# Ledger of designs, part 108: designed miniproteins, single chains, continued (2)

Each design is a single chain, and the fold is of that chain. pLDDT is the mean over its residues in the fold that is shown.

## One batch from the design tools (miniprotein)

Design m7759
Fold by ESMFold2-Fast:
Structure m7759 (fold): chain A 88 residues (1-88)
Amino acid sequence: GTATVTVAADGAATATGTMSRPVTGALLLRGTDPYEGEGVGGGVGDASGRATATGTLTPADSGTYRLVGVGADGRLEASSPVEVTVPA
């Protein structure tokens, strides 16, 4: 899938993306590995495969992230990696 991450001046991060399957939940992971990254946020999904996760980041947390959708069957789908710059 694909994802976009936006970060507010206070570090509030919102990740949104589209998965190939219906999803019920979402995780925002720091790192390039789709399933072994550090969990920095969580949220919800929908029947259209839309996934949304929120978290809080600091300027030191700039780097590569993935949005992971969680299906009702427990199967995970990771987005392509997204480069994120957290404002100072």
Scores: mean pLDDT 78

Design m7760
Fold by ESMFold2-Fast:
Structure m7760 (fold): chain A 82 residues (1-82)
Amino acid sequence: MTKQEASELIREWLLKGTGDPEEEKEANRILGSEKDIEMGEKLQKAVDEAKRRGLTDEEIEELAQKYGLDEEAVRIIREKVA
């Protein structure tokens, strides 16, 4: 499993709330760099804030930019809020 595959798998599980626990452990191990962990934490904070405030799609994009998150993260946040 590559870092890209691990990142995609973790993001997909955050969306669906389900996954293989063994694959999740391996993905988290591969993503164990400080940068990948920091991005994951920023994504979680953005999802939490967007849900709490009931943000619109435009406001979610602004929030993601504020946290330095990519376009893929914006998609995930929007799906979590909807």
Scores: mean pLDDT 70

Design m7761
Fold by ESMFold2-Fast:
Structure m7761 (fold): chain A 71 residues (1-71)
Amino acid sequence: SEDAQFQQIKDLIDQYVQAKLDSDAEAEKLRQQLYDKILQMVGDKEQAERAMEAADQMADERVKKALEAAA
């Protein structure tokens, strides 16, 4: 269902944020998985690219806040 796919995308974003804190290589792999999942859900490359850009921005903000909280 769409709800299950949306939850999988949320879980991938959470994993992507954690990977960005731990390993650039793992973050890149998770970013690709997230993009592929978004593309499967929306079925349109342009929409998937825009959604991925938004996800990257959200992930970067979450990483920045986590690093600021740890400092």
Scores: mean pLDDT 81

Design m7762
Fold by ESMFold2-Fast:
Structure m7762 (fold): chain A 69 residues (1-69)
Amino acid sequence: GLEEAAERLARAMVEGGFSERAGQVAADAALLSTSQQQLERMGEQLAEAYPEVKEEILEAVRRIAEELA
């Protein structure tokens, strides 16, 4: 289901070099978003909540958005 997809995506992000926090946040944003624009907007908002990993969240979201385009 969607929860399993989120967990798999988060793990893939961590394996790609992102922190667990950034991976989980990016995966959740991707599953809650229906478009690339919505994903990028949600990613920016969530990045502000986790300033220590802000750049990692933004990069993870960009990577996912590129794959959805």
Scores: mean pLDDT 75

Design m7763
Fold by ESMFold2-Fast:
Structure m7763 (fold): chain A 92 residues (1-92)
Amino acid sequence: RIAEHREMLASVFEKYAKALEELGEEELAEEMREFAEKARAVRTPAEYSALLREISERYGVPVSALRAARSEEDIADLLTPSILERIAHRSK
């Protein structure tokens, strides 16, 4: 379960990084790549919990919602609003 969820997180963050690079958002793209690498580096339940907490703090998504996600689309739906808000905030 952790291995599957870790790979879904990594995949979503890699897709965000690519999309943000295409938009010229280099700093956010680098942040997304770092989270993808962290997700693939997870080996223990404690590391997994720490990763979810870090994502929750960065993007304002509840850890419980991240744990309940069953697909890459679920994870994207949780993260997309926060990422769009950060892009909008940066442009102001």
Scores: mean pLDDT 79

Design m7764
Fold by ESMFold2-Fast:
Structure m7764 (fold): chain A 78 residues (1-78)
Amino acid sequence: ATVEEAQIAIIRTLVRLIKEGKNVDENGWVPLSFLIEELEKEHGLSRSLIREAIRELVRLGAATVREIDGKRYVKLGS
């Protein structure tokens, strides 16, 4: 898979998780570890490719990443 294909998979997975209300807080934050696990299970993407695609989404302003108490979270948009 390409970085672009991984970006699309990430966006689609985040939208799905928000709609399902699973492991998403009231402000739309998803644990990065959980997102990676879902993408590995459903799309067979490598962790390195997922991390690269997330960095590109953040650069494009399509996602935001934050770290709290050593745990990372991802949110669509901003």
Scores: mean pLDDT 84

Design m7765
Fold by ESMFold2-Fast:
Structure m7765 (fold): chain A 79 residues (1-79)
Amino acid sequence: MEKIMNERGEEILKELIEAAEELLKEVRENPENAATFSAAALLVIAAKIVAEKSSTVSEELRERLKKVEEELREVRKEI
């Protein structure tokens, strides 16, 4: 049970990261849209919580999450 739940946690993390990456593209096109920016930030926070709770998160997913967070902070400076 736990092992299957752990694999689902990594899949959820991947979905959260992918959703955040999609919203980052919209933020880049419309940086003044605070709602899209806030949604992307919330997805990053959720992904960080999932990553911290999971012991078997791949380095690839951790790097993707870190990159999304860094890009989001960079866009915020340009607003």
Scores: mean pLDDT 74

Design m7766
Fold by ESMFold2-Fast:
Structure m7766 (fold): chain A 85 residues (1-85)
Amino acid sequence: SLRERARELVERLLKSSEEEREKLIKEIAKNSTLEEIVELMRVLLEQGRVDLARRLLSEALLNTDDPDERRRLAAEYQRLVERHG
């Protein structure tokens, strides 16, 4: 499921070196749907990793050309931070 895949990717991110983590975040941002990015941000925030959720958002915004999708990503991030922060 989307949630199970997100948890597996977050576990990989948390166990990775900083170099591997940077590469993986960029790969995720380039190859993931908006829904997948939102779920990953949720799991990262549930794990208290606001730093990684913010980095993922930044990379996702760089890989999103559609202004409406960019607004949705930012809005979803804010909603998740309000719930978990």
Scores: mean pLDDT 86

Design m7767
Fold by ESMFold2-Fast:
Structure m7767 (fold): chain A 89 residues (1-89)
Amino acid sequence: AKEKLLELIKKLKEENPEKSEYYEVIEKYIEEGRLLEALTALYSIAPQEIEKLAEEDEEIAELLKEVEAMPEEERREILEKINKEVKER
């Protein structure tokens, strides 16, 4: 799971360098083992890429189900927290 998410982040940074700081925060979350928070953010940005990875990786598939079952308030708090970390850089 971690390696596939890190490869996706690398690809997204190359395709959208203007969002590099946002992707760096998500990359840090992946490295820290905060996979649910990282996947929540990535799914909001690149849902099709995450759905594709979930077909190839059972751990990502399980995490995606948790993201989809997550209360809207919790999803929003995760996204706001990441956006705040980006702004403070």
Scores: mean pLDDT 80

Design m7768
Fold by ESMFold2-Fast:
Structure m7768 (fold): chain A 88 residues (1-88)
Amino acid sequence: MEELKAEYQRLAEEVQKLIDEVSGLGEQVAEQIALEYQPWLDEQLPVADEVATAPEEVRQQFLLEQGQQLIKFLKEIKKKLEEVKKKL
């Protein structure tokens, strides 16, 4: 559990930073992102942001209910956001 909690915190911080970076790139790159990633971004980013910014008590509940699947989800989100960033 402690290892999962530490990994969740680290991944949440990394994902939140990547969301901020992608959002900060502005309209000039939005068309390129939208063409390749729009369906995934529209579906997954709101969920990823909710998970990454959840308060401590909610994070504990998520880990208890979803555990490894939540960690895997955050890792996939991170990989995809890094792919988006590399395209820019």
Scores: mean pLDDT 70

Design m7769
Fold by ESMFold2-Fast:
Structure m7769 (fold): chain A 104 residues (1-104)
Amino acid sequence: SQALKDAYYQRQANAIIEGAKKYIEESDRVRQEADRIPYERAVAELERLKKDMEDGIADAQKLLAEASPEVQPLLQKAIDEMNKALKHVEDALARVRRLHRRRQ
């Protein structure tokens, strides 16, 4: 039924929004620890987070394409929040790379 599909998409959207917050927290943790862990590990962790987020955005866009008009705004909000988290991890990666270059 449409109601069951809408409920499923609402749960997925909320899970994506919560996931975006956790990705921001993880990227901040890696950035803060970047001077205490090997550079290659910090970069690898941030690039893994970036890939996971890019895959998540692609999956969310697929859900949005199949969603009813009633749930589309919440799925769009979830995609927007994940894109903000993606920018945050890209900024963290750039800062880690810049700090490493200054030490060379």
Scores: mean pLDDT 88

Design m7770
Fold by ESMFold2-Fast:
Structure m7770 (fold): chain A 90 residues (1-90)
Amino acid sequence: ERVVRVAANIAGVDPEGLSEEEALDLTMEEMKRAFDLIIEGIRKAILDSRPDVDQEELDAETEKLRQKTVEEIEKNRDSIRAMLERRAAE
């Protein structure tokens, strides 16, 4: 129940009725969303500071970074679960 509450807080949703697995899924989706926003922020900062950069190449590199980030989050599902359990125990 505490793991569900921590995950729901991260995702900004009501913890009532969520299973631990659903809470983990919501946490992972929120992490993916947060990282996507960070990647977009980095891309914009590069364009703002270096308007001479090849935008097509920058877009291709940011897309590769997004794909790798999603893969790393999925690969670390069990580690994310363990992190939520540890935070819930605090």
Scores: mean pLDDT 75

Design m7771
Fold by ESMFold2-Fast:
Structure m7771 (fold): chain A 110 residues (1-110)
Amino acid sequence: AAEERLKARIEREKAELPVSWLRRLEDPNFTPEQIAEALERTAEFLRDYIERYKPSPEIRAMLEELIATYERLAELVKTDPEAAKAWLQEQVDSLPEEVRKEIEKAIKER
């Protein structure tokens, strides 16, 4: 039950990632450098979580995949913000329309 809830949380974060970070990259109030820093801090938080709580190998693998995604995206944002936007848009476009609508509502409500 607890592990299943944590898996569901990680899958939700993974699903919301393209929509949330595309919105931030399109926001003129944030610089690419600030966005890259936020992505790197998120990856660091997830690493600290693994070290502190020592989750199961399955949960650790899921978190390590998410960390790699955040780090890759941070590097793209620093190097080529337009390529980062294009990659995120491709991920958003791959989502079913109903799922996309639900994520957009969740982001508005926070």
Scores: mean pLDDT 83

Design m7772
Fold by ESMFold2-Fast:
Structure m7772 (fold): chain A 56 residues (1-56)
Amino acid sequence: AAAGAARAGALGDRYLPFIKKTKEFLDLHDGELEWSEVGLLLQKIVNGEISFEDLK
């Protein structure tokens, strides 16, 4: 689904380091994480409900 392009872009830019970290984490786990679960975890991180430290 399409979100507001300008705000979505700004949020994506702000959280781009988290996206990069998540890709690195996925690569270390040889893609063992399901993308749907990763999506839910990213949503919670972006909302500030959890941190990357909680994923260790």
Scores: mean pLDDT 57

Design m7773
Fold by ESMFold2-Fast:
Structure m7773 (fold): chain A 57 residues (1-57)
Amino acid sequence: SAEVEENRKKAIEEMIENFAKQAEEAGVSEEERNELIDIIAEQFGLSEEEVEKIKKA
């Protein structure tokens, strides 16, 4: 159960990271990218630590 939950969160993080990277490549600024990451991550209930990890990716 814990492993499944951890795997789901990791998959969500990777999806958000890929989305943010693609948006940045499409001309979205780093500032806007980080704002999008914050909004999406909050919607999925990610912790602040997990959000910071995504922003560093």
Scores: mean pLDDT 74

Design m7774
Fold by ESMFold2-Fast:
Parts: sequence; structure tokens; C-alpha cells
Structure m7774 (fold): chain A 107 residues (1-107)
Amino acid sequence: SALEEEIRRTAREAADRIRQLGLQAGSSQSSADSGEQLILRTADRAIEAGRTSPESARAMAERLARLSREARRLAEQSDDPLHSEAYQTLAELYERMAELLREWAEE
């Protein structure tokens, strides 16, 4: 579906950004790879929730909205500009996935 493709697209873009920020911050390539993999697994779980039921999609959207608020809080509290940008990127990803899952639940 278009919503499933959009979730995958937004997660890939965020994963690429987090990878770049991690490498700029002096993280190893292995650590950057782990961050990318976590984002992609989160997108897979979001898609699974959307495919399962409207109730599952809404529950996952609420969880992602909470993760987005926490990531924004961590971004604001970070003294490192690269870490702040990484948390902000995660917050925007989680909120966008939550919006897409809410739209999917209404289909």
C-alpha cells in the first residue's frame, strides 16, 4: 500500500541521516549500522501492526507518539549538537510513522 511504502521510505531516510550523524560524531561503522538496523526494525514492527488490525495500528501509533516526545526531550537536553540532531531526527521519524499508522487504521 502507499502508506506501507511511505513508512519504509521515511524510515530509510531517517536511518541514513542517523548513520551520517553517528559517523560525524566519531561512532564506529558498526555502531552506526546498529542504529540504522534499529530504525528499520521499528518500521517493520509498525508495518506489522498496520497489517494486523486497526486496533494494533492505533496502539503502535500511540507508542511511537510517546517515543517521539521522549526523543524531543532528549534532543533539548543534549549538549552535543550532533546528538541533539540525531534525537530530533528520531522524534520526527516516530511522529511521522504514528501519523501514517493512524491513517492506515482508518482504512
Scores: mean pLDDT 84

Design m7775
Fold by ESMFold2-Fast:
Structure m7775 (fold): chain A 65 residues (1-65)
Amino acid sequence: SGLDELRALLDELVARGRISEAEAEELLTLAQQGRLDAFDRLLTRLYLEGRISPEEAAALGRAVR
């Protein structure tokens, strides 16, 4: 499922120290609740902070669609 792929991608980002466990849990919760506007807003913030790459942001966005 898309949520299983999302969890795997987020777990890898946490393991590499790129995002926190709390940020990963927030993204998962927003995706599970179907709050895609809030999900995209948090994802955009992480991207603008230089904490995820454009490729990672695109992969995370695809996993929830």
Scores: mean pLDDT 86

Design m7776
Fold by ESMFold2-Fast:
Structure m7776 (fold): chain A 112 residues (1-112)
Amino acid sequence: SIEEKIEKFIERLLKEGLVTEEQAELIKELLKKAGVSEKQLELLEDFAEDLKNKELSEEKVKEYVDFIEENSNSEEEFANLVQVLQILLSGAGFDSQAFTKVIVEKKEEELK
């Protein structure tokens, strides 16, 4: 089930030291609020793996944001899933300015 897969994802994040217990609870609530699909959850699992391996670049983060948008059924769903990415990046010490730039560029494309 999706609920069981969410629990396994959260347990993995905690075990690998990618999030605090407080961040894990917030991610769990955001995933439930978004109504996350198996495909979206697999994407977030891939993101967490790349984050753990220090293989994330600004361009790769933008690709993940684009894929989330393409697989989101509403602006609220997209916003909740992007917030999960922000929490994961923050926990890893990723450049918050670089991530903010990616989100701003994405929003500017939507307004054209």
Scores: mean pLDDT 78

Design m7777
Fold by ESMFold2-Fast:
Structure m7777 (fold): chain A 92 residues (1-92)
Amino acid sequence: MEEEKKRKIEELEKKAEELREKNHELILKSSEYTIEAIGYAVTRLSDPSEREESLKKLDEYNEKAQEYEKEAEKAREEYKKALKEKEELEKE
């Protein structure tokens, strides 16, 4: 009984660690796309001749930033579930 529980706890700890790292990477990617979007917003304001192209890129990079933010939130929720399952096993 104890060996099987210990193995499941170790697997959940590993899963939680992997999800924590994934969440961090996704947050960083979202931030990178947000910074690039700001760059295109500045270009749109300063150069009227490139305004239409810069606006398209602004929208594309904002959409990518939102997608990575949503994936990061999903990883965070899965991390919370793994921790809860671990706590329930430790209490049994």
Scores: mean pLDDT 81

Design m7778
Fold by ESMFold2-Fast:
Structure m7778 (fold): chain A 104 residues (1-104)
Amino acid sequence: SSPDIQELVEAAKKAKRIILVTTYNSPFKYATLAGLKGLGITVDKILEGDSVDEIVDLVLKEAQDDDLVILATDFGRKKNLAIAEKIRKVKPNLKIFVRELGLV
């Protein structure tokens, strides 16, 4: 919805870096990047992984509290929620937007 898009845009403006997280060789990667560009969001770093645990480890290693993580993996909603939950347990202050909950 427009309110969710507005929240994403405002979070992106306040973030030091925008990190896009996707599946390795995702066919949706360029569509996601185009959608974010249409919202005026510039991605600073892209992390790519093949599994839930690999993506969790990559995000925990790279992301800091002042970053915004946009989670847009091809694993589907249930696994994307599991990734966000696992990250949140270790870094509760990290802002994470999940594609199917608050991303285009």
Scores: mean pLDDT 82

Design m7779
Fold by ESMFold2-Fast:
Structure m7779 (fold): chain A 76 residues (1-76)
Amino acid sequence: MDELVERLERAAELIRKGASKDEQTEANRALDEGVRAYRRTGPGEKERIAEAISRAVSALLTRAVDLAFEKREQEK
């Protein structure tokens, strides 16, 4: 579990720095594994996994919003 949390935290940091396509693929894989682990984990570990997932998702969401905003400006 700790390795998954560390991977999610690493993915979030890389995404914040402008992740490459490969880094985004790794982040998505880590998120998928995190969600599956969250569903199978007991109460104490759920909060830790949810926090790590939230950080990675926040980074991906910020990136997605930036890309969507750029596209919107081109379509105005």
Scores: mean pLDDT 71

Design m7780
Fold by ESMFold2-Fast:
Structure m7780 (fold): chain A 70 residues (1-70)
Amino acid sequence: SAAAQERGRALFESRLLPSVGGDGRGRGRYPPILGLPAATIRELLTEGVPGTDLPPLSEEDADAIVAYLT
């Protein structure tokens, strides 16, 4: 939904943008998420990204970010 995409954009900008970049291509130690399947992005966000300091997100927040990216 449009509301989920807007929420996902806000969460992406506040939680991921400093780490993965504005297009989801990755920065430094954080992997690129652009072009990954929605299920894979959701799994990474809910379980945490291995080798990074990114904490696991709630399923609700992960679903909103996935809706924005896909």
Scores: mean pLDDT 65

Design m7781
Fold by ESMFold2-Fast:
Structure m7781 (fold): chain A 88 residues (1-88)
Amino acid sequence: MTPDEIAARVLSGAGRGIVGMLQQLIDDGVDENSEQVKKLIEQGDRIAAELDETGDRLEKEGNLETAERARAAAKKVRDASASGRKAL
């Protein structure tokens, strides 16, 4: 496994955690959790950007399947962040 493949897996895992936490906080009430939601959105945006950058490097390496998975993970994180912003 290359360093970029490891990065994609680690970042995808972190992104899934953020998606889950954002969904839970939205369900529990964003007014009471607004500061935590804002922090998770910031973390999610950073992870999504790192996933896209990792995907670009994987594509240059010819690892198109892992690159596509990294970009798909980035999209899921961005979608969750957008839902969090809309709920605020």
Scores: mean pLDDT 85

Design m7782
Fold by ESMFold2-Fast:
Structure m7782 (fold): chain A 100 residues (1-100)
Amino acid sequence: MKTVVTKMEVVASGKKAVVTLEVEGGMTALELGNRLVDELLNKVPIVEKASFKVVGPNKVEITLEFKEPMSAEQVKEIVLRVLREELGAEVRGEIVTTQV
């Protein structure tokens, strides 16, 4: 069964961002969080630190720190690429970006 991201929220401030994902299908929120953090740290050179927490049965919060300041749009593009290309996930839902 394919993993589907049904909602993505990105809040970026300076070198830090918080990405909240709601998921259904193949991966659990725990599995998605583990895989996404691993791929971001190993495949995206600008990512300095990545961690996650499960905040609901289908909801994961990813905390990211970058080597340089990032816009919410840049963070969105990076996360979408990793979700689609490395995890094989489909993103169909609403994407909300907020710059703080």
Scores: mean pLDDT 88

Design m7783
Fold by ESMFold2-Fast:
Structure m7783 (fold): chain A 68 residues (1-68)
Amino acid sequence: MNLEEKIKELVDQLQELLKKGDNQVAKLSLAKFLEEHNLATYDPSTESLIVKPEGEEVLNKILDNLFG
């Protein structure tokens, strides 16, 4: 399964979660997707998810599909 198909599935899941008001679950799903596809790295020193340059393009595509 290619990355574009995975992005489409994720967007559909995030839209459903957001419609239900499950904002925290939606955020966790997005973070896990980025980590699983090596698009982001968790930084334990700042307790933050660091999005890689290639991940920024994917993240923008997801956000555009979610919010227009």
Scores: mean pLDDT 77

Design m7784
Fold by ESMFold2-Fast:
Structure m7784 (fold): chain A 89 residues (1-89)
Amino acid sequence: GSEIARKAIEEALPDIVDAIAEKFGIEYSSVEEALKNPVVRAGVILATGKALPEVIKAKSVEEAKQILVDRARELTEEDIEYAKELFGV
């Protein structure tokens, strides 16, 4: 349900950020610093949006977190550029 989705998104944020930063070669010292990078921000927003239909149906926080991280790992450079355009970041 929505509570599982909310908790999973909050708890998975560091892992989503790490997955995006590693994939695109971005160095960071904190999640807050990483989120100031437009690529990281676009990736987090897009991965969360793409994951949301499956995350809402997830039976556990752990299942939902895995879906979020998997969607982050699947993002392409074209996905990031699309997200930056769409979300104004």
Scores: mean pLDDT 82

Design m7785
Fold by ESMFold2-Fast:
Structure m7785 (fold): chain A 110 residues (1-110)
Amino acid sequence: DIDPKLWSKLPPEVREAFELLLRDPLADPAEAERALTLLVRHPDPLVRRQGVNSTLAIGLEDPAIVLEPLRLALRDPDPEVRETALSVARRVHEATGDPRVAELLAEAEE
């Protein structure tokens, strides 16, 4: 889900990444991971937070796609991005039981 205020200000590369993730991210897992990684590395913390939100639906279907994007977001300097990443990672772990997601949570939580 993309905030309409952010959409109008997004660079073409970021917009294309969000369009890919909204259409069919599971058709090409490597392309989806690349798009998510682009978003969670963006200089704007609002774009990074939206990128993290986009990992939830994808991670529920295939946790492997979201491991690296979530790992980056869990270490983000912005506390809101980190909190969003923790929430998403917990939800994916609760739904999938994936031990790699459990490891990410253990590394992020004290």
Scores: mean pLDDT 83

Design m7786
Fold by ESMFold2-Fast:
Structure m7786 (fold): chain A 55 residues (1-55)
Amino acid sequence: SPEEEASLASAESLLRAMEDGIIDADTALKGMEALARKTGSPRVREKIAELKRRM
């Protein structure tokens, strides 16, 4: 859906900002959790699980 695509793009932007050193992992995680709560995207939830495994 367009909402899931937008949510996934936002999650990817948060991960890129984290890898570029603009934000920390906690900030990226909180942003992704907010997206998952708002949209229910399973792709965003999987990215949250991946980030938690490496924290």
Scores: mean pLDDT 81

Design m7787
Fold by ESMFold2-Fast:
Structure m7787 (fold): chain A 71 residues (1-71)
Amino acid sequence: EIEKIIEDTERRLRELGASDGEINLARLVISNAPSVEEARRVGEELIKAVEEKNGSRMTAIALRVVAEQIE
């Protein structure tokens, strides 16, 4: 479920050397995902963004998920 996805993603991000800010952003984005399937997809996208050191992609992912929540 979503809580387990958050915990798994946080652990994997820490292993990649993600900052506390990146981990907190990932937690917020995943918790705002509209479904469990989307939470998993977003988690994987965030992990890839950190692996690539691509802050702009991470921001784009966050904006997409939050926009769907506001709808």
Scores: mean pLDDT 73

Design m7788
Fold by ESMFold2-Fast:
Structure m7788 (fold): chain A 84 residues (1-84)
Amino acid sequence: SSMEQTRQELLTLVRFIAAKSELYVVEQMVKNGIFDDFAIQEAERGIELAREVYSQVKDTDPKLAAEAEELIKRLEELLKEIKE
């Protein structure tokens, strides 16, 4: 239904905002030299959220899908730096 579609779109946007917030937190942790298990967990959570967004929108919203892919890439690069 159109109401269920609206609900799904709003939930996807909430997850997207959460993924962006995780990227911000991880970037700040790395800038401050924090490379602990918490930094790893935050990066992994951000990747999971961004992958869920991508999965939900890949066939319906190419702009949001591209933004989710960029979030995944940036978080994966930060995660590699943290684990190094």
Scores: mean pLDDT 88

Design m7789
Fold by ESMFold2-Fast:
Structure m7789 (fold): chain A 62 residues (1-62)
Amino acid sequence: SVEEALEQIRRYVEEARTSSKEERKAILQEAERLLGEVVDTASPEQLRQFAELLAEIRKLVE
């Protein structure tokens, strides 16, 4: 579900904080893949939450 995907990406954000730079890149790729699977069923509010979480992971990769 979309909510389960949001919870999983929140876990990915936390995991990325303690991961190496290469591991963070892999986490970002998996988070983007997971969003792709639910994007068609997500509300605009949920899509904003996904964008914020992905931006947090991207900051950790940079």
Scores: mean pLDDT 84

Design m7790
Fold by ESMFold2-Fast:
Structure m7790 (fold): chain A 62 residues (1-62)
Amino acid sequence: SSAAEAAIAGARHNEPAHAAGLELASGEPATVELTLSDTTLTVRGRAGDVEVVTVSDLSETG
């Protein structure tokens, strides 16, 4: 799927910046949960009423 593919590609090299961006964007403390399941990274962030979930597959060979 094109949307999921774009999200995975965007997060692949910018995972820390993307997670930190949630806190910076809101200007308030945010909760960021990172779940690594072997080769799959799930980033779930919440700042106030804003929630973002990003899933990245780190094992994709291309």
Scores: mean pLDDT 56

Design m7791
Fold by ESMFold2-Fast:
Structure m7791 (fold): chain A 87 residues (1-87)
Amino acid sequence: KVDEVLEKIKNAKTFEEFKKAVDELLSLQPELDPETFRKYLLYIAPYVLEDPVTTAFILAASFPDKVKFSDIMELLNKIKEAIEAAK
């Protein structure tokens, strides 16, 4: 259920939990219409298309775990590509 995955994303306390929940949402792409899927991704990362670098810094600051900037950028790039592909 998509709602359960969205709650996992919202309640994530570490970047690892956030990444796992986002990966779960991305895996649901074939079950969702493109417009709905794009809407959920933009809800999670509303500025990812406009400023992915600042979005990455905000995510890094939101979690206490030590995360490589490249790992955050990789996740944001996956989100951006999924949004762009859903046109």
Scores: mean pLDDT 76

Design m7792
Fold by ESMFold2-Fast:
Structure m7792 (fold): chain A 112 residues (1-112)
Amino acid sequence: SMVEQRLSELLSPELVAKLKSRLSEEDLFQFVLLLEMLVSRSKSPDLISVSVVRELLIEVLNLSQEEADEFVKWAQSISKSPDTLSLADLAELLLKVIEYLKQKREEALRQA
């Protein structure tokens, strides 16, 4: 698929396999769109500013400032730099966020 081709251009085969095992086709498409958006906003294709990531989590994904700060802090704990995330670190962060939003949506539906 076009989604798999784009992922293979940006991420390692091992990481692509992990994403495919954990995300539906719809979630993979959303993942690629978010990754492309972050890469396009960054001065470097390989390193994404933490501030740009935080802004996207709030503005595009509608996370609260508190939720965005918690995800950013987690990503910083696995990153080699406090100010930037590699594409691999960013992919792990986006996977975590997408799974979190899915769980939150499923919980809301169970309470309705």
Scores: mean pLDDT 82

